# Designed miniproteins, single chains, continued (3), part 115

Each design is a single chain, and the fold is of that chain. pLDDT is the mean over its residues in the fold that is shown.

## One batch from the design tools (miniprotein)

Design m11993
Fold by ESMFold2-Fast:
Structure m11993 (fold): chain A 75 residues (1-75)
Amino acid sequence: SKAEELAEQAKRLALEDPNQAVRLVIQVALEAGFSIQKAIGAGLRALGLILDGELAGDIERAAREIGKLTREIAE
């Protein structure tokens, strides 16, 4: 599904380029009909997951959670 494709893209970007992962989450939220404020909120949540992953030394878990968030927004 398109939601699963976006989730996999967000997961890969979280590992390779976290800034682009945050941008993708915001874009997906806007395309899903979120207001600008709610879309920014989704991006800030993704950023928080990245920072938590870096602090915990588990960025792969953070990437999986960002993928899940992106899928849920796109559905």
Scores: mean pLDDT 86

Design m11994
Fold by ESMFold2-Fast:
Structure m11994 (fold): chain A 86 residues (1-86)
Amino acid sequence: MEEERRREEEEKKKEEEKEKQIERARAVAEWYAETALEEGKLDFFEKAVEGGVKAASPEIAKKYREIAEKVKEKLLEEKKKKEEEE
């Protein structure tokens, strides 16, 4: 049997699992961000992100931080725009 074909299938499955984990992490981060905005607790969002990163595996933690940073940047941008509009 061809190792190359089996490796390709496993690599594709691993990529799909990574995509799913990335999507879930983004959804969770966005949910925390929206909840923090409603509660007015941006500091709580930061703590929740750190807690999640510490509990996750190294690979997931790295991706989770990347997604959390993007969500945080979006929140800061929206907050700045809202302050300028008001």
Scores: mean pLDDT 65

Design m11995
Fold by ESMFold2-Fast:
Structure m11995 (fold): chain A 91 residues (1-91)
Amino acid sequence: SLIELLERLLELALRFETREDLEEIRRLAEEILALSEDPTLRKQVEDAVRDLEALYERVAAGELSELQALVWRIAVIGGLVVALSTARRLE
């Protein structure tokens, strides 16, 4: 279901560390976007994937401290929690 895919995306976003994790995030997001035409949910998922990609790249480049990376991750997680709450209200 849409909710189960969003929960998987949220769990993966909490624990991702590798390029392979990021590729799984992209695949889950594509599945979510195929199931939902809601513009708010679509934007929140697309924004989260973009921001997680940017986070990974900047951490890999040594551009972010551990605290800066944590704050960035928390902001993205917050957006996904809101997306999950919105999707739950639609069911």
Scores: mean pLDDT 85

Design m11996
Fold by ESMFold2-Fast:
Structure m11996 (fold): chain A 61 residues (1-61)
Amino acid sequence: STPPTVKVIARYLDDLPADQRVPAAERAIAELQKVPPDDPQHADYEAAIAYLRQRLADLKA
Protein backbone atom coordinates (compact mmCIF):
# COMPACT_ATOMS: atom_id res chain seq x y z
CA SER A 1 0.00 0.00 0.00
CA THR A 2 1.08 3.58 -0.69
CA PRO A 3 1.84 5.76 2.38
CA PRO A 4 -0.82 8.50 2.90
CA THR A 5 1.49 11.50 2.31
CA VAL A 6 2.86 9.93 -0.91
CA LYS A 7 -0.72 9.50 -2.21
CA VAL A 8 -1.67 13.12 -1.38
CA ILE A 9 1.50 14.59 -2.93
CA ALA A 10 1.25 12.41 -6.07
CA ARG A 11 -2.33 13.58 -6.66
CA TYR A 12 -1.38 17.22 -6.00
CA LEU A 13 1.47 17.11 -8.56
CA ASP A 14 -0.67 15.26 -11.15
CA ASP A 15 -3.32 18.01 -10.88
CA LEU A 16 -0.74 20.76 -11.58
CA PRO A 17 0.17 22.01 -15.08
CA ALA A 18 3.30 20.18 -16.33
CA ASP A 19 5.50 23.32 -16.13
CA GLN A 20 4.67 23.77 -12.42
CA ARG A 21 5.47 20.20 -11.29
CA VAL A 22 9.28 20.59 -10.94
CA PRO A 23 9.16 23.73 -8.72
CA ALA A 24 6.27 22.22 -6.69
CA ALA A 25 8.22 18.97 -6.12
CA GLU A 26 11.33 20.94 -5.07
CA ARG A 27 9.30 23.04 -2.59
CA ALA A 28 7.62 19.91 -1.16
CA ILE A 29 11.02 18.23 -0.57
CA ALA A 30 12.32 21.36 1.21
CA GLU A 31 9.26 21.54 3.50
CA LEU A 32 9.25 17.81 4.35
CA GLN A 33 12.99 17.91 5.18
CA LYS A 34 12.19 20.33 8.05
CA VAL A 35 10.34 17.55 9.94
CA PRO A 36 12.54 16.17 12.78
CA PRO A 37 13.41 12.42 12.87
CA ASP A 38 11.51 11.96 16.18
CA ASP A 39 8.21 13.11 14.63
CA PRO A 40 5.56 10.30 14.54
CA GLN A 41 5.05 10.93 10.80
CA HIS A 42 8.78 10.89 9.94
CA ALA A 43 8.63 7.50 8.13
CA ASP A 44 5.66 8.65 6.00
CA TYR A 45 7.45 11.93 5.16
CA GLU A 46 10.70 10.07 4.30
CA ALA A 47 8.69 7.89 1.87
CA ALA A 48 7.21 11.09 0.37
CA ILE A 49 10.70 12.64 -0.03
CA ALA A 50 11.95 9.46 -1.77
CA TYR A 51 8.92 9.51 -4.10
CA LEU A 52 9.45 13.22 -4.87
CA ARG A 53 13.18 12.75 -5.58
CA GLN A 54 12.43 9.90 -8.00
CA ARG A 55 9.64 11.87 -9.70
CA LEU A 56 11.86 14.99 -9.92
CA ALA A 57 14.56 12.91 -11.68
CA ASP A 58 11.92 11.60 -14.13
CA LEU A 59 10.55 15.13 -14.76
CA LYS A 60 14.06 16.49 -15.49
CA ALA A 61 14.93 13.66 -17.91
Scores: mean pLDDT 81

Design m11997
Fold by ESMFold2-Fast:
Structure m11997 (fold): chain A 69 residues (1-69)
Amino acid sequence: MSALKLAAIHDLERYGREALKKVSGEAKERAEKILKETLEKLRTAPDEETGKIAREGIEKIEEILKEAS
């Protein structure tokens, strides 16, 4: 695994951990699902797709947080 991909996975895990503290119930379950799917995509995708996958995952989680607040 490249340093770029490893850093992206680590950053997304930190972001997700903090984001999941802000929501509960169904919103937390949806956000957790997106986080897990995005992390799995980052682990299996080519390095060139790392930034796109991380950004799309974060955007989806942010939208769930906005809907839950």
Scores: mean pLDDT 82

Design m11998
Fold by ESMFold2-Fast:
Structure m11998 (fold): chain A 75 residues (1-75)
Amino acid sequence: GNAAEAAKSGAAASAAAKAGDSAGGFTGMYQNRLAAGENEEARRAGLEGARAGQAKDSVKAATFGERASELGARG
């Protein structure tokens, strides 16, 4: 876990959601969980969110998936 990185990602998610960017909010939440060490739960939630997004909002699914992949590559 990385508490400082989790706090940073959580703040970014909150700011994005308030600005009307649901995709940014989902991405930030995933980053927050991943940084906090909840990697398995974050990945499962991310996959389910992406699948649901494809059925209703493919833009949210794509944005979330791209950033989740980037985080996976980093660690």
Scores: mean pLDDT 54

Design m11999
Fold by ESMFold2-Fast:
Structure m11999 (fold): chain A 65 residues (1-65)
Amino acid sequence: MKVLLLQATEDVEAKSEDELSLKKGQRVYAQVLGEDEEYYTLLTADGRVVRIPKSAVEIVEVLRE
């Protein structure tokens, strides 16, 4: 299982229910379900599967259980 602590580098607004909204500087723990060249597909703590642009976030910490 791969868990990341991500920090938003800019304000991100969700355009659909499958996307994550973040404010600049906000941190989120999420499990990585998949990734491509542009997006992470993440499982949030409340069980939602969401996508976020890699350009809008930075990896603060990589956690493994």
Scores: mean pLDDT 78

Design m12000
Fold by ESMFold2-Fast:
Structure m12000 (fold): chain A 106 residues (1-106)
Amino acid sequence: MEKGLEGLAKFFAKLFPDADVELMAEKVKEAIESLLKKMGITLDEEEKKLLEKLSKEAAKEQVEYIKRVLKQLEVTDPQLAEELREALKNRDSSRVNDLILRFEAS
């Protein structure tokens, strides 16, 4: 169970990237709760606390990863770094994800 929730938290953190850790963690938690509800899965109080913890951890890891990507792109591709900063400012999660995937593919 814990590994499954951790995997989902990391997946949704990549899908909903944001500059704000708390907002990203909240979106990740809500997305997982919505998915589990649609699947007929009810979380107990211990599982809810675990989900909150894993969502915050995944959000922190993803924000730190984005910061590292930006720092590297400022040296290697300043134009892509600017596009990523604007996507983050506009909270365009889809665009942020596309730009990070482009970086990872290079």
Scores: mean pLDDT 80

